# Ledger of designs, part 105: designed miniproteins, single chains

Each design is a single chain, and the fold is of that chain. pLDDT is the mean over its residues in the fold that is shown.

## One batch from the design tools (miniprotein)

Design m3897
Fold by ESMFold2-Fast:
Structure m3897 (fold): chain A 91 residues (1-91)
Amino acid sequence: KIEIAKKGGELAAKGGVLAAKAGGRKGAQLGTAGALSGAGGVFLAELGKGEEAGKSAKSGGDTAKRGGELAGNEEAKKLGEEGKKLGEEAA
């Protein structure tokens, strides 16, 4: 489902950006990685590659969630969790 994969990637990217901004070296590294994977999921969904987009969104969401946990940012954690769930549904 392309729309679900795109939404998952968008949420993962938002969570990753928030984790990167919240600070701490490790939280920023995971936040950046989650944002890139989430953005990759959006890109793949725009290309019609729903399964690949879902996998990228799932990976990005999981990474953004971990980044949010390390950065102590609850919003980043929640966005990463939602992105992961939507990515898993789309994959």
Scores: mean pLDDT 82

Design m3898
Fold by ESMFold2-Fast:
Structure m3898 (fold): chain A 103 residues (1-103)
Amino acid sequence: MITMSPKSIKAKVGEKVTLNATASEDVNGQVEWYKQKPGEEPELLIKNGSTLAPGVDSRISGSGSGTNFSLTIENLKEEDKAIYYAKDFSQNPPQWSLGTRLE
């Protein structure tokens, strides 16, 4: 099981924001991060805990190991305000978090 906390974060444009995900057991770095805007499909941001997906803004980075993972967004833009999800790929089937709303 993978969980994100808190459920909602309020941030201003230009701030650095860190989103946290915690797995119930070691996931061997097999975490992906996704961004979903209203009316859009989820966009892959980070794969394997820290590998930036093609076309994703370099202001975004992923870090962590074991059970604790973070997504960091530097110099926040208005378009970064969305729901973010962590997905645990160490399990079959892969498990989605409930997400964190960035507003």
Scores: mean pLDDT 82

Design m3900
Fold by ESMFold2-Fast:
Structure m3900 (fold): chain A 62 residues (1-62)
Amino acid sequence: MEEHIKEAEENYRKAVEALDRGDLKTAAEYLIKAVNHYRKAGKEEEADKLIEDFALRAEAAV
């Protein structure tokens, strides 16, 4: 379970880094991996917050 939480955090970090580079495809791929890892860890609320935070970051980047 803890492995999935760490994987989610690492993938989210990579998603944000890709978004900062303007690589939307890579950012989306890493976001999906992060969300899936949180859900596998039973952290559905954290997964939902991750999606909301990322959406706000993407909107701010436009």
Scores: mean pLDDT 80

Design m3901
Fold by ESMFold2-Fast:
Structure m3901 (fold): chain A 60 residues (1-60)
Amino acid sequence: AFSTTITFSNAALAQEVASEVKEEFPDVTVTVDGDTVSITTTAAPEKAIAIVLTLIGKAL
């Protein structure tokens, strides 16, 4: 299992990123709390890495 939490500059951006991640990886668990997005997946390491890179790219 893989879990990560990323805080964005505002809640609107967090919602947008969460929607994009859910669309791209529909089998992951995505939770949004204000400006923070939490992702949990049991996927293989390469998929977990792709999710992390997506989140980091949006947070930059």
Scores: mean pLDDT 72

Design m3902
Fold by ESMFold2-Fast:
Structure m3902 (fold): chain A 100 residues (1-100)
Amino acid sequence: SMSREEIIEYTALALIAAGVQFMLDLLLKRHPDLPAEVKAELEAIKEELLQLLADAIAGKISLAEFHERLAALVARFQAIVAEHAPEYAGLVGTLTLPPP
């Protein structure tokens, strides 16, 4: 069985991932005027995030790999928001992963 500390770390990362999923869906639905290329990239990030969560739940990846890959997806999302929806950049910039 997983340790209590590991469960807490997985839960913290999963909550950040849920927040990113919510913001992705909100941005895609409420900004229909975003360029098609930007929408495609946001959808790709969403697909990668869903696959990452599925792999983590199934035990296919380590906690360290989950942390690293989630951090990369968050950084990509933050970069897109800074360029195409700067009014949300401050909020999205508060997405800080716990230390590994």
Scores: mean pLDDT 83

Design m3904
Fold by ESMFold2-Fast:
Structure m3904 (fold): chain A 85 residues (1-85)
Amino acid sequence: MSVLLAEARALAPTADEEQLKEIAELLGEYLSLELEAAVYKAIAESYERAGDLEKAEEYKKKAEELRKKAEEVKKEIEKLVEEAK
């Protein structure tokens, strides 16, 4: 079984298989957005060290936007976990 399915079960122990799959899919999306945000933050830090402050700010803003999207997905996960109980 997927690691994400195990995590979904930990969050919603009484959820049915269909609910677990939906939670697992959203967990995957959340993790992907968090990873992308981390990559963009690393790019921003690289530009800052190179003295390209304009590009550093651009990528910092992109990282922040991705984190906002991750927070929205997190809210959806929390809602489904609550509904599955």
Scores: mean pLDDT 82

Design m3905
Fold by ESMFold2-Fast:
Structure m3905 (fold): chain A 87 residues (1-87)
Amino acid sequence: DGDVRIALAEIYLAIGKLAFEKGDYEGAVESYQKAIELLEQVKDSPEAKRLLAEAYENLSKAYEKMGDTEKAEQFRKLAEKYRKEAE
C-alpha cells in the first residue's frame, strides 16, 4: 500500500518536473501537490520524507516562477524541515 503510494508520487514528481521544464508552472504545481498528498499518507517512512522535501522544494521553485514569493518561502521552509527529518 505505502509502496504503491510512493511509486505513484514519484510519477507525479516526474510529471511536475517535465511541466516545469516546459514553463507550465501551474501544471507543475498541480502534479507536485498530487505527489505531496500521496506522500503525506506515508510520511513516517524516511523515503517519503526525502520525497516530500524534494516535492516541496520543487513546489517552492514553481511558485517563485509564478511570482508568489510568500508561498515560495513557505514551501522552501517545509522542504528544509522534511530534509532534516529524513537524515
Scores: mean pLDDT 87

Design m3906
Fold by ESMFold2-Fast:
Structure m3906 (fold): chain A 86 residues (1-86)
Amino acid sequence: SELEEAARRARELALELLEEARKAGEEALREAEERVARAEEEARAEVERLRKENPEASDEELQLAGLETAIRALEEARREFREELE
């Protein structure tokens, strides 16, 4: 399902970011953990905003949108993190 695929992708991105950061050092790991937490917060905020703007949306549609928001945030965080390490 799309929801399962998005959830897996978000988890994979978060784990990849944390593993790369762990190899770079404790401060890098702390920064990566903070970025993962921010991505989760952004996803929750997006779900809440969409529910208010589109009350007809299904729970599945809202959860998928939240996961897509988290994926975008995590991909951006990983890109920025990798650029700063190189």
Scores: mean pLDDT 83

Design m3907
Fold by ESMFold2-Fast:
Structure m3907 (fold): chain A 55 residues (1-55)
Amino acid sequence: MKEERERALRVLELIAANPDRAFSYAEIGERLGISPATARRYIRLAAEEGLRVAT
C-alpha cells in the first residue's frame, strides 16, 4: 500500500514541521482533509512500515 505509506509520511512531516505543537487526530485530519480515524490509521501504518513516530 504505497499510497497509504506516502500519506502516513505526510502526517509525520506535518508533525515534524510543528514540533512545538501537540496534534490530536482530529487536528491532523482537519489539516490534511481526512477523518480523525484515517489520521490514526496512517500514523499506525507509518510505524508498521518502519517509519518512526513520536510517542
Scores: mean pLDDT 65

Design m3908
Fold by ESMFold2-Fast:
Structure m3908 (fold): chain A 94 residues (1-94)
Amino acid sequence: SNTQQTITLITNAMNHAQMAMDYIQRGDYTQANQHINNFQSIVRQAISLIQNSDIQSQMQSISDNMITAIQNGDVTSYNQSRDQVDDIRSQIMR
């Protein structure tokens, strides 16, 4: 289903976000940037499949905040954004 495809893409994007954060914490900016780019590409695909425009806008905002948190090594803001993505997944899965 469109829902299942969206959830799979979000899960794949979140794996790249986690890898990017891990690489930032290790000081490996080259690997971190690769994973940030993959995160952005996959999230764009996921957002395009979301049928609810409010959820689309919410996911875009969360994604932008997550990238900023990762680039700054801000673990607290990153974890907050992860929790917000879990809420979005729950709304989509129902």
Scores: mean pLDDT 90

Design m3909
Fold by ESMFold2-Fast:
Structure m3909 (fold): chain A 72 residues (1-72)
Amino acid sequence: MPLENSKSGLLRTIGRILALIGEIFDLELEIERLKTEVENPDEEKIKKLEEEKKRLEEELKELMENLKKIKV
């Protein structure tokens, strides 16, 4: 279990959380760009990006809950 090097495991988890936040933000910006900068936005592409964002948000939520359960 990655429990024995608690600080290293915590930093890795935080790094993953920050990476997910960045990916979610990038997807949100792309969705907004498609909705505002394109006269006829590709609804299928927007839908796929929204679904991917939701999936990443679920992963982020799970990791944040795991951080809450990891002591220190």
Scores: mean pLDDT 75

Design m3910
Fold by ESMFold2-Fast:
Structure m3910 (fold): chain A 68 residues (1-68)
Amino acid sequence: SREELRKEMLRIIGEILRLIGEEFDLRLELEKTEDEKKKEELEKEIKELEEKRKELLARLDEIDKELK
């Protein structure tokens, strides 16, 4: 139903906001880190969060199309 899709949309938005916060914290840690190996690990984690956000944004786009 449209109501179920709207609830899923709100849940996904909440997840995206959480991931943005986590990515922000990792980027701050990256700025403070002088060890190159640790920088590579943090950059990999940030990239994984960015990919997860892209998947969630794609799902939001699908829901938006279903609701129109």
Scores: mean pLDDT 86

Design m3911
Fold by ESMFold2-Fast:
Structure m3911 (fold): chain A 83 residues (1-83)
Amino acid sequence: SAVEEAIKHAKKALEAARAGRLEEAAEHLLKAARHYLRASPDVLRAIGELLRAIGDVLEALRTGDAAPIIAEAERLIELAKSL
């Protein structure tokens, strides 16, 4: 399901981010946000989470700081589990 794919990719983003593999983490975070958008009945909220994920990816890749990706991945896991 789209919920399972969102959680799966968010977890992969966490693993990659914690290992310092920021490009891999970014790819998985964006996939998680896209699957969350497909799963969520609240489309406007889900668009907001996708835009937030894009911002977090941009910040992490520019700064080398994993923290934005980690925070959003954890948030997406919680949001997807609530669906």
Scores: mean pLDDT 88

Design m3912
Fold by ESMFold2-Fast:
Structure m3912 (fold): chain A 56 residues (1-56)
Amino acid sequence: MKARAVAPVPKTSEDELALREGEEVEVLEEVDDQWWLVRNAAGEEGLVPKSYLELI
């Protein structure tokens, strides 16, 4: 399932993934009600707050 960042996402811890606004990622897992595990086009994986993502 694909999602797009609606705003720039900063990396604030080692388990997070930084994203640019408009960047498309694969959603791998909904970890909880606030965080999704995603993979970017480079194959890097990390947590992103779901409020920064829209499903496409």
Scores: mean pLDDT 84

Design m3913
Fold by ESMFold2-Fast:
Structure m3913 (fold): chain A 55 residues (1-55)
Amino acid sequence: VKELEEKGKKAEKEGNYLEAARYYTEAHDEAVRAGDAKLAQELAKKAYEARRKAL
């Protein structure tokens, strides 16, 4: 989860918002599987915001 979140942050800083959204979505899926509902919600929000910036 943390590695995917870090990759998402790096992609976002580089202006690769579609790539960032992809990494945040993968991190969200891992958080859901781990049972971390709070982290999953935060990552879903980051993925949504990254997708909006890509448009």
Scores: mean pLDDT 80

Design m3914
Fold by ESMFold2-Fast:
Structure m3914 (fold): chain A 66 residues (1-66)
Amino acid sequence: MATVIGTFDSVSKAVGAALKTIGEGGTAKIVGESPPIVVGTFETKEKAEEVAKGIEKAGGKAILSS
């Protein structure tokens, strides 16, 4: 199981990332509001890497753990 921790400059971006994580078959939790943090978990490291890259492209920051 792999985990992605994303940080964003707005709650709207964090909600979008959480919904995308759930849509991709992962689980997601939003913690805090300043900055908002999304914790996503996935069955595979490859799926987590795809989501982490998506967060970076959207202007967020991502940490990947497997």
Scores: mean pLDDT 76

Design m3915
Fold by ESMFold2-Fast:
Structure m3915 (fold): chain A 65 residues (1-65)
Amino acid sequence: SMLEELIKKTAKEIKEKVPNVEKIEVKDGTIYVYLKEKTRENLLKAIAVALEESYKTGIKVVVKE
């Protein structure tokens, strides 16, 4: 579906834009971002990208703490 393609593209963009990603999971239409190192700086950068991508696509993106 077009939604599945959009989710895949969004997950790829997040992986490219966010440093220190350990993994990205997609569950029930939500993208979950897991970081290797959960420093304040890494979390803030990941959250900023997640907000940008969510705003652009309408897909829910969650950074896991």
Scores: mean pLDDT 85

Design m3916
Fold by ESMFold2-Fast:
Structure m3916 (fold): chain A 67 residues (1-67)
Amino acid sequence: NEYKKQGEEYKKKGEEALKEGKLEEAIEYYEKAAEYYEKAGDREKALEADIKAGVAQLELAVKKVTS
């Protein structure tokens, strides 16, 4: 199942970017992970990746407003 493998790869990249505080990269990687999990038919993992992308988007938005 190549789509699941791609989803896992992008999820790991998103986790690493998030640990490094690279919010924009984390958002992009989690969105790609969700896309591949959707293609794999894994709706639960796709939703989990979408939630992680959303959390990173909120953190980025707060950072841009609070200066």
Scores: mean pLDDT 85

Design m3917
Fold by ESMFold2-Fast:
Structure m3917 (fold): chain A 68 residues (1-68)
Amino acid sequence: MTKEEIGLKGAKIKRELIAQGLSPQEAFEKAREELGLYPSEELREILREIAAKLREIGDAFQAELDAE
């Protein structure tokens, strides 16, 4: 499925779950689970590592800016 198709299908499932009495956040989490959109553990680890590296880079740039 394209990103747009996933979004539309997710929105439909989310709306249906909200109609059943779930909160918007809970419905979103359930819709993602039903669509199997959770990345593999290996991909999650890679994404966490990338996020950590981006944070380090951001902190380094902030320090450089603060030093003027």
Scores: mean pLDDT 67

Design m3918
Fold by ESMFold2-Fast:
Structure m3918 (fold): chain A 73 residues (1-73)
Amino acid sequence: LTEEQKRLLEEVERLMDEAYEAYKKGDFEKANEINDKIREVLEELVKRLTPEQQKKLAEYFKEMLSKKGDELL
């Protein structure tokens, strides 16, 4: 990953944590806004990746989202 791609990945991770906290507080409007931002950053990341790297990134985030969901319980 380039430095710019790493920064975008770090931004997504930070936004995911913010969305998770918003969900825990019952602020679903804020969580949805943050999810929209995550989508935009991921779209920018994906455009710069090969298809194989895109698949790996998608699997990584699917795993991370599943883990965050379990933490809500």
Scores: mean pLDDT 73

Design m3919
Fold by ESMFold2-Fast:
Structure m3919 (fold): chain A 77 residues (1-77)
Amino acid sequence: MDPLEEAQRLAEEAIELLREAGLEEEADRLKRMVENSLGLHPAFLPGVPAELHAALLERLQRIGRLMREHNFQVRLE
């Protein structure tokens, strides 16, 4: 899979997890963090329940790694 497509898919999955939990502001913040290549860590999403932290952390770490290794910026719809 193209690294950009993988990063986009992971970002969309993370955002959807937040939206399904009713965390729309946190989802919008995560989208901006990904699009602006900001530090991708659940600590910057203070409204997120602990049970979602592990799933988010795994996805965010992978997105950050792909963005650093391939020097691209993710854009989300």
Scores: mean pLDDT 73

Design m3920
Fold by ESMFold2-Fast:
Structure m3920 (fold): chain A 98 residues (1-98)
Amino acid sequence: MVVAELTVSEDAKRAAELIRLYDGSGGVEVEAVGENKLVLRANSLLGAYNAAQTLENMGIAVDGVITLPDGTKIDLHSEEAKKLVQEERKEEGDLPII
């Protein structure tokens, strides 16, 4: 699983509810751990990235770090994250197991 530690410009509890409401896959667990901080667990990098993008599409500023299963840390807004997300989008389906 992928773990994302996110800082949001709005109330974290509200942001978590928005992620849950718009997560069509059901493969994302989200928890508000502070006033403006979320911890998100997803089956894939794409799942974590899509959850953050949902908040940004709603006008909520999101920043943070995504930790891959191997311990690699990637900044949410980095070119590296964009490239890896694009590669997962080309592959069929989410991998429910690592």
Scores: mean pLDDT 75

Design m3921
Fold by ESMFold2-Fast:
Structure m3921 (fold): chain A 72 residues (1-72)
Amino acid sequence: ASPLSAAQEAALQRINQLVNKYYDAYKNNDKETAEKYKAELRELLTRDFGLPEAAAEAALADIEQSIADFLK
């Protein structure tokens, strides 16, 4: 198993919180708030998780697509 640092564990908890907030904003058609939480997710994925920008963008696209599919 890959070890998670304390910083990465904190980032994972923050990611879960932001995904839920992004989902709620997206569901309520609050585009401004959704874009805010999407930007915060991108920062966490790149800074705290150490993902390259391309991988972070792919993860964000997958999250957005999953939310869109769930709300059909």
Scores: mean pLDDT 77

Design m3922
Fold by ESMFold2-Fast:
Formats: sequence, structure tokens, C-alpha cells
Structure m3922 (fold): chain A 95 residues (1-95)
Amino acid sequence: RRERHEALADEIAAEKGLPPEKQRYLRNLAAVLHEAGLDEEFARRVLKAATSVPSVEELERLLQEAIDRVAQRKAPGEITTRDVLEEFLRLVEER
């Protein structure tokens, strides 16, 4: 099913005409989503949100901000990949 998540990333990258470095980042992100056991619908939403961000550097900044925000309200042992990605979606969808 890793191949399915990677195919999803490739589909979205082709649809948006992403440059090779951003396409590679999306494939890596899709692998992380698969390893975290996240469903395909949620993974698709995260990948599409990631394509709306203008650079890989800005993507990494927003993900770090999402981690920091979750860490303010949850203990480190209670933080899940889903919590971070839901906060990331809020940050991207706000602006």
C-alpha cells in the first residue's frame, strides 16, 4: 500500500505540474503518511494542501509551526502524526 500512497503523490504532482524537488518531497510525505497508518482520503487532503505551499522550505516551516502548536497543548508522548498534520491543514487552509 506504500505504492498506492506514492501513486497518489505522483498523481497530484502531475496534476499541479510540480518541479522534481517538490514531487520528491510529496513522495516522501506520502511514505510518512502510509507508515503512520493514515487513510487515503486524509493523505490526499494533506498532499493537496502541501502542493498549495510555494516552496519545500515553507512546507518545512509550516510543519515545524504545527509541531510547536501541538506541543503547547499536548505532552510529547501524546502527540501523534495525525495531530501534527491536522494542525498543518489548519495553518495552510487559514491563508
Scores: mean pLDDT 75

Design m3923
Fold by ESMFold2-Fast:
Structure m3923 (fold): chain A 88 residues (1-88)
Amino acid sequence: STEARHLARLEELSSKLPEEEKEELDKLYKTSSFEELLKKIEELAEKAKKAREEGKEEEAEKLLQKIAYLMLLLRPEALKEEKEREEE
C-alpha cells in the first residue's frame, strides 16, 4: 500500500541521520506539543524545498532526514490517541 511505502521511505531516510541530530530531535519531541512539532516539520519542509531550488542537495537531504525522523516519532503518539478513542 502507499502508506506502507511512505513508512519504509521515512525509516530509510531517518536511519541516515547522525546520532547527535536524533538526540536533539528527541529532546524537541519531549519538550514540544504535537501542534508545535507539526509546525516544525512544515518549517523544515520549506527549508528543504528552498535548499533544493538553490542546488544545495546535501542540505536538502539532511533536512528531509530530520523531517522523516520527526514524522516517525509522531506516528506512535497519533496511533496511541486513535487506540485510546477505540477503548472508550
Scores: mean pLDDT 74

Design m3924
Fold by ESMFold2-Fast:
Structure m3924 (fold): chain A 71 residues (1-71)
Amino acid sequence: AAAARQAAGDQLRRYLEETAEKSKDPEVAKRVREEAGRLAQRVSDATTPEQLRDIAEEARKVVKEAEESAK
């Protein structure tokens, strides 16, 4: 269980870091990387399915905002 949460957090962090690398805006990239660390930690600390769903929703929003700013 803990190992699975850690793996999920690591996967989310990699996904967000890739999103940051695609950004040409250094301020957006910095923000996405900061959110990647924060959200990955929250996944590791999550104890309920509801918390994991909330984290996934926040991650989706971060990616969307980064893509909008890359316009």
Scores: mean pLDDT 76

Design m3925
Fold by ESMFold2-Fast:
Structure m3925 (fold): chain A 84 residues (1-84)
Amino acid sequence: MKEAEELIKKGEEYEKEGKYEKAAEAYIKAGEIYEKLGKLVEAAEAYEKAYEIYAKYLGAEHPKAKEALANLVRVTLEIVKEVI
């Protein structure tokens, strides 16, 4: 858990430094760790941050942006299924 939280912090630091691709990569890694831990809400938030960065700096149609969006959608659907 703390590893994923540290990756979120690193992503935020990279954004402040203008290192957007490193920031998005850190958010993807954090999302993957949260997902493995069953923390689907935190995983969705991490993937959303990565998607917004990739979409803004590489374009929404870029493969990396589409992959982050696919991960966000998949995790969001898992959250809906867990509400029952």
Scores: mean pLDDT 83

Design m3926
Fold by ESMFold2-Fast:
Structure m3926 (fold): chain A 90 residues (1-90)
Amino acid sequence: MSDEEIEKKVEQAVKILEDAGFEVSEEDREKIRKLLEDFYSLPFYEQLGRMNELLERLKKEGIHSFDISEQGFILYMLKERGVDVTPYLK
């Protein structure tokens, strides 16, 4: 994935958090960038497997009201990598 595509994904993730009222620090933005770079560097098959694993854990935590699309996936990945998204998870 190109740097431009990664930057758009970072801005999308930041917007999701900010729209929910979360204050995204520069450190959190860097963590988001690294997480997305690592994820999108994986082969497509591995990306699907990781996404499915994360979505299943999300469902087990009772998070069923999220749009189980890129938004919910991004928030759960951020939680797994140590970003505090607890206020946005049920």
Scores: mean pLDDT 63

Design m3927
Fold by ESMFold2-Fast:
Structure m3927 (fold): chain A 60 residues (1-60)
Amino acid sequence: GPYAEKGKEAGEKAKEALRAGDSEAAQKYGNIAVEAAKKAEEAGDKESAREAFEASQRGG
């Protein structure tokens, strides 16, 4: 769903920011991934919610 896609995109950007040494951007995208995980859970998509949640933790 759209929240799952948003979470994956945010997680990808967080990883890119970490590779570039941009901790501020990594935290920003990590927060977006957390938000997406919550909304994915509300939609009943627990698999995508888990991916978004993991992306948020990797961004920190």
Scores: mean pLDDT 72

Design m3928
Fold by ESMFold2-Fast:
Structure m3928 (fold): chain A 61 residues (1-61)
Amino acid sequence: MVEAAIKSVFGVFYYQQGDEEKAKKLFEEARKLGGEELAELAEEHKDEPVETVARRLAEMV
């Protein structure tokens, strides 16, 4: 789960940098690790500050 959370946070980071393709790949990798809920929450909140998203994901793990 921690690895899926980390990939989800990096997905948000790359999305905010404008790298949508890398963000999508990171979210898919998080889902493959069994972190479907983590990736979904990160995508839902991807326009929020990365630190805020990381905190939300940490509360689920």
Scores: mean pLDDT 81

Design m3929
Fold by ESMFold2-Fast:
Formats: sequence, C-alpha cells, structure tokens
Structure m3929 (fold): chain A 99 residues (1-99)
Amino acid sequence: DELARRGAELGRQGEAAGKAGKGREGGLLAARGGGAAAEGALAGGDGELAARGGRLAARGGTAAAKAAKDGEGAAAGAGGAIAGIGAETTGNLLAGKKG
C-alpha cells in the first residue's frame, strides 16, 4: 500500500515539475513513481491503487516530455510515461481489471 501511494505522489510531482518546465526532473520523478507503483503491486499491495499511481506517473512523464527543451529531458519524460503505463497495466492485471 505505501509503495503504491508513494508511486502516485511521485507521479503527481513529476507532472507538476513537467508543467513548470523541469522536463528532465519531471521525467525522472515519473519514472520513480511508476517503479514504486509496480513494486507495490508485485508485493501484494492494492492493485487498483498501484494502477492509479501508474496512471499519474504516465501523465507526469508525458507532461515532462512535452515541457523538455532538449532530447535528454524528452527521453526522461518518455521513459517515465512508459514506466507509468507498465505500472498501470501490472496493477490492473493484479486487480483483475482488463484495460
């Protein structure tokens, strides 16, 4: 539960950083959020909460990629979005939901 909640919070921070023009920082925060949400789901946590955390991480990564001024920030944002999508998928599978 705690890891899934941490994932959601890091995803929100990534989105905020991306919108503030900190694309690289936002992408890295989103990637960490996606990883934490997936880890929480795999540890037998709340799959629905992990899926929500993954969705927020994906949104954060996408926002970070859009805000990036260079290829490194865009790549970090894209990586965060992919991590978030993975976490959402994992959480939904463990919760018995099909996306």
Scores: mean pLDDT 71

Design m3930
Fold by ESMFold2-Fast:
Structure m3930 (fold): chain A 67 residues (1-67)
Amino acid sequence: SSLEEYANKLAGELSKEVYEKVKSGKQTVEEAKKEGIEKAEKEAPDEYAKELAISSVNTVATHLKQA
């Protein structure tokens, strides 16, 4: 389950970063989402981890836009 462990860690770290940057006013939702997706594409070791990280970033961005 090292694949699942890493994928969950990456998704969690990128999602948290998006949330914290938007919440602190350092970035807009769109800027934080773009950066999060770019990091997911660069750092993900496989398609599963990439899709999970991108999905998590998109979910957080969607919730932040609704707040």
Scores: mean pLDDT 85

Design m3931
Fold by ESMFold2-Fast:
Structure m3931 (fold): chain A 67 residues (1-67)
Amino acid sequence: SSDPRVLLVKGAEYAKQGDDEKAAKLVEEAAKLGADPKDLLNTGKMMKSFGAEKAAKAAYKGAEELK
């Protein structure tokens, strides 16, 4: 699915499993598809809590919060 919310959910599952690279890629795709900045920020905080630093940074960058 190309739905940005579905991509963020899949990204969060990969982050929880320790697959930071796949999580980051799905987050970047969701951001390109116009994901809500609040959804990106909340997903980034959750990913950071799992230790997925690359995915968390990608989410924060997409949300404009770390620019």
Scores: mean pLDDT 82

Design m3932
Fold by ESMFold2-Fast:
Structure m3932 (fold): chain A 56 residues (1-56)
Amino acid sequence: MSKEEIEEILKTYKEEGGDIVKTAKKLGKSVEEVAKVVIEKEVEEALELMRKAIEK
């Protein structure tokens, strides 16, 4: 999956208020594919927040 596709999924997910099913329908993608992208991004952000909290 390209970086452009990942950004489009994340942008649409935010516009749809965090609804994975609506995002999948709007982009013509599977719910599984959208969920995978969202989960990976959420885990990365959580790890970054934890790192910043520990360092400060």
Scores: mean pLDDT 78

